# Designed miniproteins, single chains, continued (2), part 64

Each design is a single chain, and the fold is of that chain. pLDDT is the mean over its residues in the fold that is shown.

## One batch from the design tools (miniprotein)

Design m6212
Fold by ESMFold2-Fast:
Structure m6212 (fold): chain A 88 residues (1-88)
Amino acid sequence: MKKYIEEAIKYLEEAIEYLREGRVEKAREKLKKAYEYLEKGYDPSNEKHIEAKEKVEKAIKYIDENRPEEAYKYLKEAIELLKELLKE
């Protein structure tokens, strides 16, 4: 479980790096991987899991709308929530 959250954080951080480089397609690939790991480690009884997934979904939406700055904001918020979850 904790391993899946750690992998999700890794791929979200890689997505942010690709967004900074303007490599939107590579960022989308990394977001897909992060979302797969979030699904595997998902706990619907934990509000931080729910919020983190929602923020990743928002980031994907903003990338599809060609709004990478908004996507970046939501990805950073998701990473912080997931890091807090690893402390629990």
Scores: mean pLDDT 81

Design m6213
Fold by ESMFold2-Fast:
Structure m6213 (fold): chain A 89 residues (1-89)
Amino acid sequence: MLSAAELVGRILRNPTVGNFLDFLESMAKDAESQGKTDLAKLLRDLAKGIASTLPKDTKVKSIREALEKVGEDYKKKYDEIKKELEKLF
């Protein structure tokens, strides 16, 4: 199991869609373990949208940029998730 910091470090060094998908799945599993099934479903829905739109080796600056290529609704949902994650630090 990789820590969130290690996954973010991977993304910063090699910002591929595949690395972002790994990060989203890790967050979804953590949400499920806490009983936050709606959040887990949302994270997997975001990952599915990205995976269906962008090749795994595509480089993007952020999950937010990848989601902008999928649709504006997905970008908005990511902004809400990011704000929740920042509260955990």
Scores: mean pLDDT 69

Design m6214
Fold by ESMFold2-Fast:
Structure m6214 (fold): chain A 82 residues (1-82)
Amino acid sequence: AERLVEEARRIAEEAAELIARLLAGEISLEEFEARMRELAAELGRIVRELVAAGHEEAAMEVVRIAREAIAPFREELEALLA
């Protein structure tokens, strides 16, 4: 369980870096969307594996980690993607 939560933290950090780089104009929207789609798929897999293994608390921690990583950029990201 701990290994998957640590992997989720790394994914969340990468997502936060991608959002920051997009907002700074360092990457294209197309590249951002492609990379974020991959990260979202990996995070979804981790959550499903944790739930299937009966580690509901760890799965909730992964969801919290992802939410907190995106929260500071959520409004700007929603405006940009609209």
Scores: mean pLDDT 78

Design m6215
Fold by ESMFold2-Fast:
Structure m6215 (fold): chain A 77 residues (1-77)
Amino acid sequence: MKERIEQIRQKIIQGLDLAEKIYDTPEVRRLGRQAKQAVLDGDVSRLREIRDQARARGDKVLTEILDVAIEMLEEAK
């Protein structure tokens, strides 16, 4: 069980790293860093807040990654 949650977290972190490389803005790096920490902490509420910030900014790829991340983490609990 522990291994499955860790695999999910690693995939999400990889997706966030890719988004930072594609967009390369300070704001995406900040939100990506906060999202990675929330994933490690298992803080789905914090992830939803970060997703809403990304959506408000029009960061479509980051929003999509965070939506998938929230869904995966909720299924894994």
Scores: mean pLDDT 76

Design m6216
Fold by ESMFold2-Fast:
Structure m6216 (fold): chain A 119 residues (1-119)
Amino acid sequence: GKESLLESFREDLRQAAENKSVIAPGVATNLAKLLVEQGASEEELREARELVEKVKKHMEEEVKKIREEIAKNPTSEKKARLVLYEGALRSAEEALRLLDERLEELRRRREEEERRLRA
């Protein structure tokens, strides 16, 4: 079910972060959407954000490398890899946006509750 999908996407991102490997386009965005949908804790959202940020930084370097390789010797295989890497980057950027938006919402709710308790 959704829990198995969430763990699969989380593990894919963890492996990509640890091994500096490429994720499929949509993996990071799907993880972020599922975490928000399931009402994940601030800690789970922060852990996911850290993994997405590590993958994004690695993918930016890989995009730079493949662009340089294509400039020297363009092949269909290299161009296909670039499309996948750019898709993974867009997924990571959208995931960070969703996670940051949710973390900010939870922070505001916590600060408002704390102010009410101290008033």
Scores: mean pLDDT 83

Design m6217
Fold by ESMFold2-Fast:
Structure m6217 (fold): chain A 96 residues (1-96)
Amino acid sequence: MTLEDYVKAAEEMYKRGELTEETLEYVKKGVEYLKQGKEKEARKYFALAQAEAVIHQAKKNGDEKLKEVAERLKELAKKGASDEELKELLKEAAAE
């Protein structure tokens, strides 16, 4: 998937009410940092975008446990956990 396709997909999801404005902003920042060659910053923002998307979905569905797990994953992203660890934990949270 190209970076442009990724941003376009996120914008379309935002228009459908599937993403919050903050999630979309994190996606855009992540793409901008990747274009600048700042991989570490980009990974952080993509992890934050995924965590926010899961939090938003959990709130919509009234899933208190999923919301708590996603908020915890967002804190781990802020603390600089490895990209691999963040992706695996976010996938696990999103699968429920």
Scores: mean pLDDT 73

Design m6218
Fold by ESMFold2-Fast:
Structure m6218 (fold): chain A 102 residues (1-102)
Amino acid sequence: MKKYSSLEELAQSTDPDDRSRLTAIGILMAGGVLDDESLDAAIRLLEELGITPPVAPGPHSEEEIRAARREFLARMKEADAKGPKRPEFQSLADSIKGKNSL
């Protein structure tokens, strides 16, 4: 089930529970180094908000799924740093930095 259609929409949420989850995701991302446990936690929080990482259809091993999830989160961080053409994750990072000062 999807509560939000994009991370930008999620970042604009005023719901305290959603904002709390958003903050937790930002803390995990801001650490810069995601072990498998932190990666799984970040993805689980995103899934609770209806956001899932895009993974190619087909059979995948657990390691391949974790690699895809790590790449997804790394791309979110890179997008924030590089100013991408489509900053779908920028609002999330900016909301956390600007509002929560973590």
Scores: mean pLDDT 57

Design m6219
Fold by ESMFold2-Fast:
Structure m6219 (fold): chain A 70 residues (1-70)
Amino acid sequence: MEQEALEIFRKIYERDPEAARELHEEIRELATEKVKEDPSFVDDPEKLQELTEEILRLLEERLRELEERE
């Protein structure tokens, strides 16, 4: 899972470094909001898995948008 996320992010960065930076900020904000709403998030494997899946969806969607643009 970590390797998949990094590989997708790398592909986004290679295509558009600014889009990669913006996406990194979106992911950071998403994670921060989830933890602020529920501090137990960091100790709950189910919630961490849900967040990881949400991050992967954002990465896949952004890569798809960039690929369709070119």
Scores: mean pLDDT 76

Design m6220
Fold by ESMFold2-Fast:
Structure m6220 (fold): chain A 65 residues (1-65)
Amino acid sequence: KKAEEYIKNSLLEVLKEAGVDPETLERLKKMSLDEIIKETAKIFNMDYETLKKIVEQRIEELKKE
């Protein structure tokens, strides 16, 4: 979906700014949004469930607007 693609690209940008190497970013671009959420949670040492809820909330906001 368009909203999911937007969020996926936003997460990849955040990972790039956090210093994730280009090879990992290239791999993540080919993966699902869920896998990108998992990697982002690992890199920032945060709870996967918490990040997933934030992402799902953002997707719902984009769908309403």
Scores: mean pLDDT 78

Design m6221
Fold by ESMFold2-Fast:
Structure m6221 (fold): chain A 62 residues (1-62)
Amino acid sequence: MSEAVREAKRIYERLKAAGVSDEEIAIGVANYLRERGYTDEEIREALKALGFSDELIEKALS
């Protein structure tokens, strides 16, 4: 598992436990990884690994 996927999964688990919606989690994870210097391609692969739909991933990257 890549470092981006590992970080994304950690944030996903915390936000899901807090009752955040899947759409908000996808956006939040994408923004977090972008702030850490990951590329849009790495972020897209991380969100796919978490099971998000292509529609949600593209929305999160917009």
Scores: mean pLDDT 83

Design m6222
Fold by ESMFold2-Fast:
Structure m6222 (fold): chain A 55 residues (1-55)
Amino acid sequence: MEKLKKIVEEVLGVDVPLEKVNLNMNFYDFGGNGGLGRELIDRLKKELGIEVPLN
């Protein structure tokens, strides 16, 4: 899923292996709870229709 990787890299500035991208399981690896995490969630909801819990 190229768009998912692009969004994660754009928001967090992190090059994440696609096989490790599971937003429900790896939320903390992408920024946890905070400003960057919130922005990532907003982007994913708008672009991919994905919801991720805030912890």
Scores: mean pLDDT 57

Design m6223
Fold by ESMFold2-Fast:
Structure m6223 (fold): chain A 94 residues (1-94)
Amino acid sequence: MEELKERAVELVREAIRAADSVPNRKATILLTAGALQAVAAYFSENPKEAADALRGAAGTLEKAAEIVKPYNQEAADKLREAAEGVRRLADEIA
């Protein structure tokens, strides 16, 4: 479980780095929210709560991807790929 949570946090961190240069306040707020959801999952001792927090992070990253897309298609694609990866890790946890 710890290794799955660590991989999810790394996927979120890498995706945020790809999108961090996009000059859009709504995108920045969503990326920050996604990071906080991943951190909440990391510190959760309950597998269901960790999985639910990761699914929340994935949904937030997908919303960020839609806003980022007009500025940087590659960054948007990385956000969507990270969201899919995080959901798969959440499903392995609970």
Scores: mean pLDDT 84

Design m6224
Fold by ESMFold2-Fast:
Structure m6224 (fold): chain A 82 residues (1-82)
Amino acid sequence: MLSPEQFERVKKIIEEALKKYDNGVELAKYVLKELEKLLKEGVITPEEYEKLKKIISKAKIEYPNDAKKLAEKVLKELEKLA
């Protein structure tokens, strides 16, 4: 389960990615790279990282060309972890 601080950090990464990318695959790559940084900084655990990676990978398969729909799907799944 993500803390409110962890949830807000991940949500902000996704919102910033939406400003940079309109393609779902590109947005997913950016978000995963930023999540690896959070893992290295100890902000999220390896188990939380793996859960987030799985959610993003599924959304990327479903919406490879639609960054907005991918982000909406990820944020909805993220709320279930909070």
Scores: mean pLDDT 83

Design m6225
Fold by ESMFold2-Fast:
Structure m6225 (fold): chain A 73 residues (1-73)
Amino acid sequence: GVKGAIEKIKKDAEENPTLENLERLFLAAYFSKDKELFIFTYKLVEKYFPEDAETWKITIKAVAKLFGIELDL
């Protein structure tokens, strides 16, 4: 089910925080339109890839706005 898939993606990103796993997490947030999951994705990027964080912030905020979601990032 969708809930189980999202929890696995979150766990994979936390245990192995690669850009590929963070991109999967971002796609999960996109398809679920989940504000908390967008924020969680950004926090992991900021922690593990701080040099890429600003670019991800811009993209995540822009995508969230397509769904009417305002992010306090």
Scores: mean pLDDT 87

Design m6226
Fold by ESMFold2-Fast:
Structure m6226 (fold): chain A 94 residues (1-94)
Amino acid sequence: SKEEIAKELLKLVEDMAVFLIIEFPDDEELKKKLTELMKKMKEAYENKDYESLIKVAKEFIELVKEKSKSMPENSQKLLEKQIEKIEELLKKLE
């Protein structure tokens, strides 16, 4: 069940990363950071290193929260709901 939870977590994080890239198409630094964090999470998942996966996913959430402050209110609310789902999966993975 941890493997399935981690797979669901990766899918939600990937969807969120794509959403951020679409919202900030000219933010090359954001795209680079999101790509780096996704690679680290995927490597942790493949190695069944759920402790590292949780740590990197928390770094991803902090980046998303910071970037969301510059978004319209409706986009912030959508992101908040997705973050809550990710945080629930992280608790199940701990």
Scores: mean pLDDT 86

Design m6227
Fold by ESMFold2-Fast:
Structure m6227 (fold): chain A 60 residues (1-60)
Amino acid sequence: SEELGDLEMRRGLLEIAYGAQELVAERSKDPALQAQHRAEAERVRGEIDELKAEIDKLKS
């Protein structure tokens, strides 16, 4: 369905965003910026988990 396709696209974009936040955190020399980017990565991971649950409901 179109709704499923939209959710899978959004999941893909969030996975890219998660990777970007982790990369910036690992390469930052400022501990405060590292903490901020890791916190944002965890927030994005939460959104990915919620989208996975919604995708699984539509695939059932």
Scores: mean pLDDT 85

Design m6228
Fold by ESMFold2-Fast:
Structure m6228 (fold): chain A 100 residues (1-100)
Amino acid sequence: MEEEIERKKKELEEALKKYLEENPETSKEELEKQLKEAARLFAEGAEKQAEKAKEEGKEELAEELKEIAERMRELAEKDPLLAIAMGLAALERLKEIEEK
């Protein structure tokens, strides 16, 4: 998970560069506000997924998602890009578990 988060952060940096290229008039302040909002939404989503996983008897997944949501909330203001990377890594992990 930690390695995935690091890779997702790099991927987000690339996506931000492309986003700025497509939206050249977007201010950095505006972008940071959007990133913080996205981080909060991902944290909320992770909490909902954790609750659902617990209902399905997937306690390990539920605890993992709960920890991710907690950390995302803490990082949303300080490092929104890292918080978003954690959310994306969690979604990717959910997809892998659904497949297997």
Scores: mean pLDDT 75

Design m6229
Fold by ESMFold2-Fast:
Structure m6229 (fold): chain A 82 residues (1-82)
Amino acid sequence: AAARATLRNFHETAEKLLGPEVAEELVREMEERLAAGEPLSAVAQAAVDRLNERLAEAGIPLELRLYTLPSGAVLPALVPRP
């Protein structure tokens, strides 16, 4: 389903950029928020905001933006920071 695909996308992206520990923590928090009844769009936005904060703290001149796929799944994609 869209939620599971979104969680997988975020896990893969976070692991590549910030390592497996950050990826596991992020996905756990996303799963908790989804279980609490928060909409997928809000959970994905909060997750990308947190990843972008970590990228900025690391001095990386890149940010993640969200793209909604036809399936309803959300994909974070890396772009240059303006």
Scores: mean pLDDT 82

Design m6230
Fold by ESMFold2-Fast:
Structure m6230 (fold): chain A 71 residues (1-71)
Amino acid sequence: MALSDRERQAANAIASAVYEETGKHVSELSPEEIREIAERRRDELIERTGLSREELDRVVERLVAGVEAEQ
């Protein structure tokens, strides 16, 4: 259930991208907003993290699940 080191780095990269675009922490956004930002920046995030598209999608869904659990 825990993220791997590589997936954790990707989660940090996604959270950073969210903050750069919105000025908000990922926990302050809706699941839809997080998914939209990750989708818009998908190619950049894949290049930056070295993850596959499927691995990135998994990290996004885990971040979204974490946000939903905080609500």
Scores: mean pLDDT 76

Design m6231
Fold by ESMFold2-Fast:
Structure m6231 (fold): chain A 102 residues (1-102)
Amino acid sequence: AKEKVEELKEKIRKLIEEKMKESNTPEEKQKEILAAFEKVLELIEEKTPSDKAEYLILKAYYEALTEEEFRELARELGFSEEEIEEIFRSMREVAEEFEAEL
């Protein structure tokens, strides 16, 4: 679980960077996006160590990844389609709790 979470973090960072390069995002904006992402990762580490994967995936989805990019990333990390659907099924509940605690 922890190993998959760390690998997910690295892959999300790489996808964000690649997406910014493809969209010709200005360097100042790239720094803002990466700084916001790192801040979110710090908040996840503080709040729910056991739920890191769910919070990280949820936040990455809303902040930087499309649904398809997220699904592809999760499949690469060995998440099953059933596990991915369970994540999406709980997303709104986790999102409401996450927003309330920010």
Scores: mean pLDDT 56

Design m6232
Fold by ESMFold2-Fast:
Structure m6232 (fold): chain A 119 residues (1-119)
Amino acid sequence: DLKELSDLMVQYAKEVKDFLKPIDTQDARDAIKLYDEAIKEASKGTKQSLQLAAQKMTAAEILASLSLTPEQNRELFLKTGPLLIQSLELAAKLAKDPKKKELAQKMLEDTKARYEALK
């Protein structure tokens, strides 16, 4: 269900954006802009728009990480990890290509392990 994946991606981007709002740096502002663009693309709910949203989120994650201290990065992951895990579970379920499914499952297990270690 592409709509369910779209909704999870939008919710994840909004949660990260809200965490970044009080951070007064150029990297944080640039990350927020990319998350806004990702939300617009994900909301279209097509395979192409979801791929573009994922690309924009990847760029935003790099800028967000650079704008935050290690402690703030840990707090953000604890807050948003459940949404990221849900997105990866759905992505793995929707993947028809065995290689993409295996990659999504590996990312899911790695993300779950990191989240449990930080709990």
Scores: mean pLDDT 84

Design m6233
Fold by ESMFold2-Fast:
Structure m6233 (fold): chain A 89 residues (1-89)
Amino acid sequence: MVERAERLAEEVERNPNPPLEVLIELARLAVELLKERALELIKEGKMSKEEAVEFFEKLKEFIEKADWPEEVKEEAIKKLEEAIAEIEK
């Protein structure tokens, strides 16, 4: 997962005007990676479910205020909401 996210980030850096679809895919992969990492930290006892939910809620607020294309923001927020739901189970 990390390697794939880094590879997409490199592609964005190489292309000054990356396609919107690439940015959306990068946002999806980044949220999935963060979710997997949060679940690992919870399993290891290094993070509570409450702390993980607070982190993702704070990240949603950051994204809502970011100067990104609306389509990228909407996908990222949707994926963060899905991640919160998964963590709360």
Scores: mean pLDDT 76

Design m6234
Fold by ESMFold2-Fast:
Structure m6234 (fold): chain A 67 residues (1-67)
Amino acid sequence: SAIDALIAEIVAALRARIAASPALPSYAEVGAFVEARLDAAGITDEEVRNRALLAALTLLEAIEAAS
């Protein structure tokens, strides 16, 4: 679906940002990143926004655990 593709794009963009940064982003920084991307895409649906945020935070936690 277009929503699943958008969430995957946001997660991939976050992964690239983390790889390019010397420090891991905070939860607040990840939240702001996801919100900005969803706003740019015109997504106002709270369920979709929550799904994107959960996917992004899950990525952050996985990278922290692997470090």
Scores: mean pLDDT 86

Design m6235
Fold by ESMFold2-Fast:
Structure m6235 (fold): chain A 97 residues (1-97)
Amino acid sequence: SEEVDRLLDEIRKEKDPEETEELGRRLVELVSGTEDPEVIREAAERLLDIARQEKDPKIREILARTALEISRIYLEKTEDIPYGIGLVLRAIGELLD
């Protein structure tokens, strides 16, 4: 999704935790509205990669929590349990570190 790609690019560039939280909420809303599992999968994976590379602990926590929410949406919509659980565990790992 072009809209998801643009929003992820905005998240990658954002330095303010409060604005990152709002961008994350918009991403969850977009992902919740799609029936395309590939869009949900790519959003979760790319957000986890952004979180892993993020240097600000507060922003990283917001990104990891957002990725966890998107991973749960992926599980609910696809029932792809092995892959979905993998995404959830990666997001939890980012939250704990």
Scores: mean pLDDT 83

Design m6236
Fold by ESMFold2-Fast:
Structure m6236 (fold): chain A 100 residues (1-100)
Amino acid sequence: MMSAEAQELAKEAEGIEDEVLEKFEKLGLSEFEILKKVGLAVAEVLKDEKLIEKVKEAKSLEELEELLKEAEKKLLELAKKMSDKEVLELWKKILEKLLK
């Protein structure tokens, strides 16, 4: 069961997700541009400077997909050590970076 605090954070995150999707749609971003922004936001939240550099230098969708898989694996390992509230707070930080 999620706590009341985790439920409130999930609702806040959903609102920011909607804002991010609306922003990307209005900007007419390509799949490459979207994946690059997502990869950079995740790498920055992870404070992984090597991953940040790799994402910035990525030249193809294939490179970005592999880097996003690496970032996802690191996020999942981090999430295993966190509460539901901490996971949602981390996700909110990623979304806030995507909104800027």
Scores: mean pLDDT 81

Design m6237
Fold by ESMFold2-Fast:
Structure m6237 (fold): chain A 100 residues (1-100)
Amino acid sequence: SLEEKLKKIKEEILELLSKEPTDENMEKIIELIKEMGDLIQEARDNKDLETLALAKEILEEIIKKLKELLPKLSDRQKELAEEIILSLETAIEALEKALK
């Protein structure tokens, strides 16, 4: 069920990233990323390495899509997106350490 929840959040984030980049859509993406963080923490507490590996792949895909959006964003939205990317890259580094 953690894997299914992560996949559902991924699909919702990717759908929002495919839409017009509004402040409301960016705020919703941040909320969904926080929800993913809670699920990743639950997987970490349970030593669920398969779910942690899936989470890493999902975060990498989200980063890729955010970087593709950067040219379409306002200066304020770019700054926010770059902060999100940095946060997700930091999370991936933590996941890589947990998977060793």
Scores: mean pLDDT 84

Design m6238
Fold by ESMFold2-Fast:
Structure m6238 (fold): chain A 86 residues (1-86)
Amino acid sequence: SVSVAVEVEQSSADTVRVTFTMVATDTENEVVLVAQADGQAPEVLGRLRSGETLTHEVDVPKAERRFRATAIEAQGPVLDEASATS
């Protein structure tokens, strides 16, 4: 199984910190973490094998924008998805 989380917290008066987390458990294949902000192209944040965890943090201007994270198995189905707004 795979789980994905997106968290947004205020880092200053004008910025927020977005944290993307993926946990891969008992997967047979490599899992890819893809992140996307509304209106922007998807970006690959990393790749995990079974038993691995990936955390990626980015500080962005506060713009009330939605951030999505998607875990996919190579070019297979979406395994998990999460979103949060700034």
Scores: mean pLDDT 76

Design m6239
Fold by ESMFold2-Fast:
Structure m6239 (fold): chain A 79 residues (1-79)
Amino acid sequence: MDDIHALYDKYQALLAQLSPADQAAAAEMKAKAEDDIIKLFGDLISAGKVDKIFDEIYKQRKADYEKLVAFAEAALAAQ
């Protein structure tokens, strides 16, 4: 399995168990992470680093999903 796909599935399973307030906070974190990815993509294109786009975006997406999973696990443990 793709590591990111496994992290995504874990995040979705945890998200379903969160309170509405924690789900909203997680959604805000995810939206910010997606905006940061769009900015990174634009920055890489502007720098002429099109050959690095896949690797840099993969690395960032993995880190973003690891943060989302950690947030969801902490929020669930606090309930």
Scores: mean pLDDT 81

Design m6240
Fold by ESMFold2-Fast:
Structure m6240 (fold): chain A 100 residues (1-100)
Amino acid sequence: SPKEELKKIVDEFVERLRAVMREAGLPDEEVDSIAESLKKFGDKMIETIEKDPSKADEILELFKDMVDRVAALLTPEHAARVREIADEAINKIKEVIKKM
């Protein structure tokens, strides 16, 4: 289902972000806290899109803002990888929404 596809994209995104944050030297407690916040936001994003797909662009912009805050904690190299991973996830989410 589209919901299961969106959940998989969010989960894969968070795990990829977790790996980059750990490589960047963030403490495990901080990585876990950020990952939990991102998963919680992802659940809200999926709920919002399911209720009203026309709100997808708005909620994806908020998601991107949240990712930018995470990137700001990292070096420019790691920040660039985080943004690339986020752009890939956003593109996959948009493709799922087209099928809804």
Scores: mean pLDDT 87

Design m6241
Fold by ESMFold2-Fast:
Structure m6241 (fold): chain A 115 residues (1-115)
Amino acid sequence: DKEKLERIFEEARKKALEKLEENEEALEDVLKFKPRAVAAAKEVGEWVYELVEKVEETEGEKEGAAAGIAGVALYYLKDPERGEALFSSASEEVQKILREAAKAAEEAWKRLEAE
């Protein structure tokens, strides 16, 4: 369900942006991780990649980084084992942000399934 996934993406993106604003030094590490995040977003769907690209082009680099993390959170929801492996490939600071975004995505998914 694309509409529900878009709502989950926005919740994960908000959490990722919040965590990036709390730790500005993590942005450089997230940008280094970005090619892996984009690849994961594409595996969820072309539309997820298009959302990440649009956010970066219209809102900026930090917002685009948060959108990339949100794409990885959706990837984790689709395949938690592959998602965990992807998280473990990132720096410790990026892993903390990825896990918080994934948690926000799981909580949003549970709320939408209860509706």
Scores: mean pLDDT 85

Design m6242
Fold by ESMFold2-Fast:
Structure m6242 (fold): chain A 79 residues (1-79)
Amino acid sequence: HMEELKRALEELAELARQKGDVSTANLARRIYELAETGDEVDLGVAIIGLSVIRVSAKNQGDEELAAAAERALDLLSKL
């Protein structure tokens, strides 16, 4: 549900912020706003955004950030 997604995205944003990645933290917040609309296009954009965060984190060797992004992506896919 949306509360679980909100918590997962807040955790993702906090992890990114602790690492100095303000852009990823801001993107996590935007992803939640997109998911709240319930619009299919906005949901598609949110999925792409989380996938980009996940791939970037894996490429950087940041398993914690990648796992947080995967958790949010799984929750978003269930709605």
Scores: mean pLDDT 82

Design m6243
Fold by ESMFold2-Fast:
Structure m6243 (fold): chain A 109 residues (1-109)
Amino acid sequence: MALEEGLREAARLARAAGVPELAAEAERALEEGLDVEEAIARLIETGKRTGAELLGQEAANIVARHTYSARFADASAAEREALSLEVVRIISEAMRKAGLKLRSAAEAG
């Protein structure tokens, strides 16, 4: 599946950028057969935890592009619009969840 190629490319990017923890997480997602939503969430959260937030987001975008590019190729124009909105929603939700955790940990006062 295109998801496997996306995870492999994400791992390669993370390793080249010097974040082996993010690469290991992408490889683990591949071995565990995680769904695209779960894989994206884990990559973004790991990027946040390791201080490589933008790299985590980039890895998630690579996974989404590979996974959805195959679906887009077989999709009608209307289906492509729906798939695009789905991808944006998944990534935005994962980013918001990671961001909210950081800001809520700031303690009031």
Scores: mean pLDDT 76

Design m6244
Fold by ESMFold2-Fast:
Structure m6244 (fold): chain A 82 residues (1-82)
Amino acid sequence: PPSDEEKLEDARATAESLEAYKARLPASVARGLAQAQKDGRVDQYRALMEQYRADLKQLLEELAKFAREKGEYDIAEKLLAA
């Protein structure tokens, strides 16, 4: 599991490069979506897309909360503005 220092570094990097970070998340889900689409599982594809959005929102909220708790309010505001 990531350390506090790693989480703060992630929060800063995410705030500064949000679009690039979004594109990198989550590789395993992206591969799963591609496979499900190839297998003709459209309903599963849509369910995974909704899960991806929920996971991203949760990640940003968790990183923002963590940054705020560590006194990095500017980083938290950037993450919540997304």
Scores: mean pLDDT 70

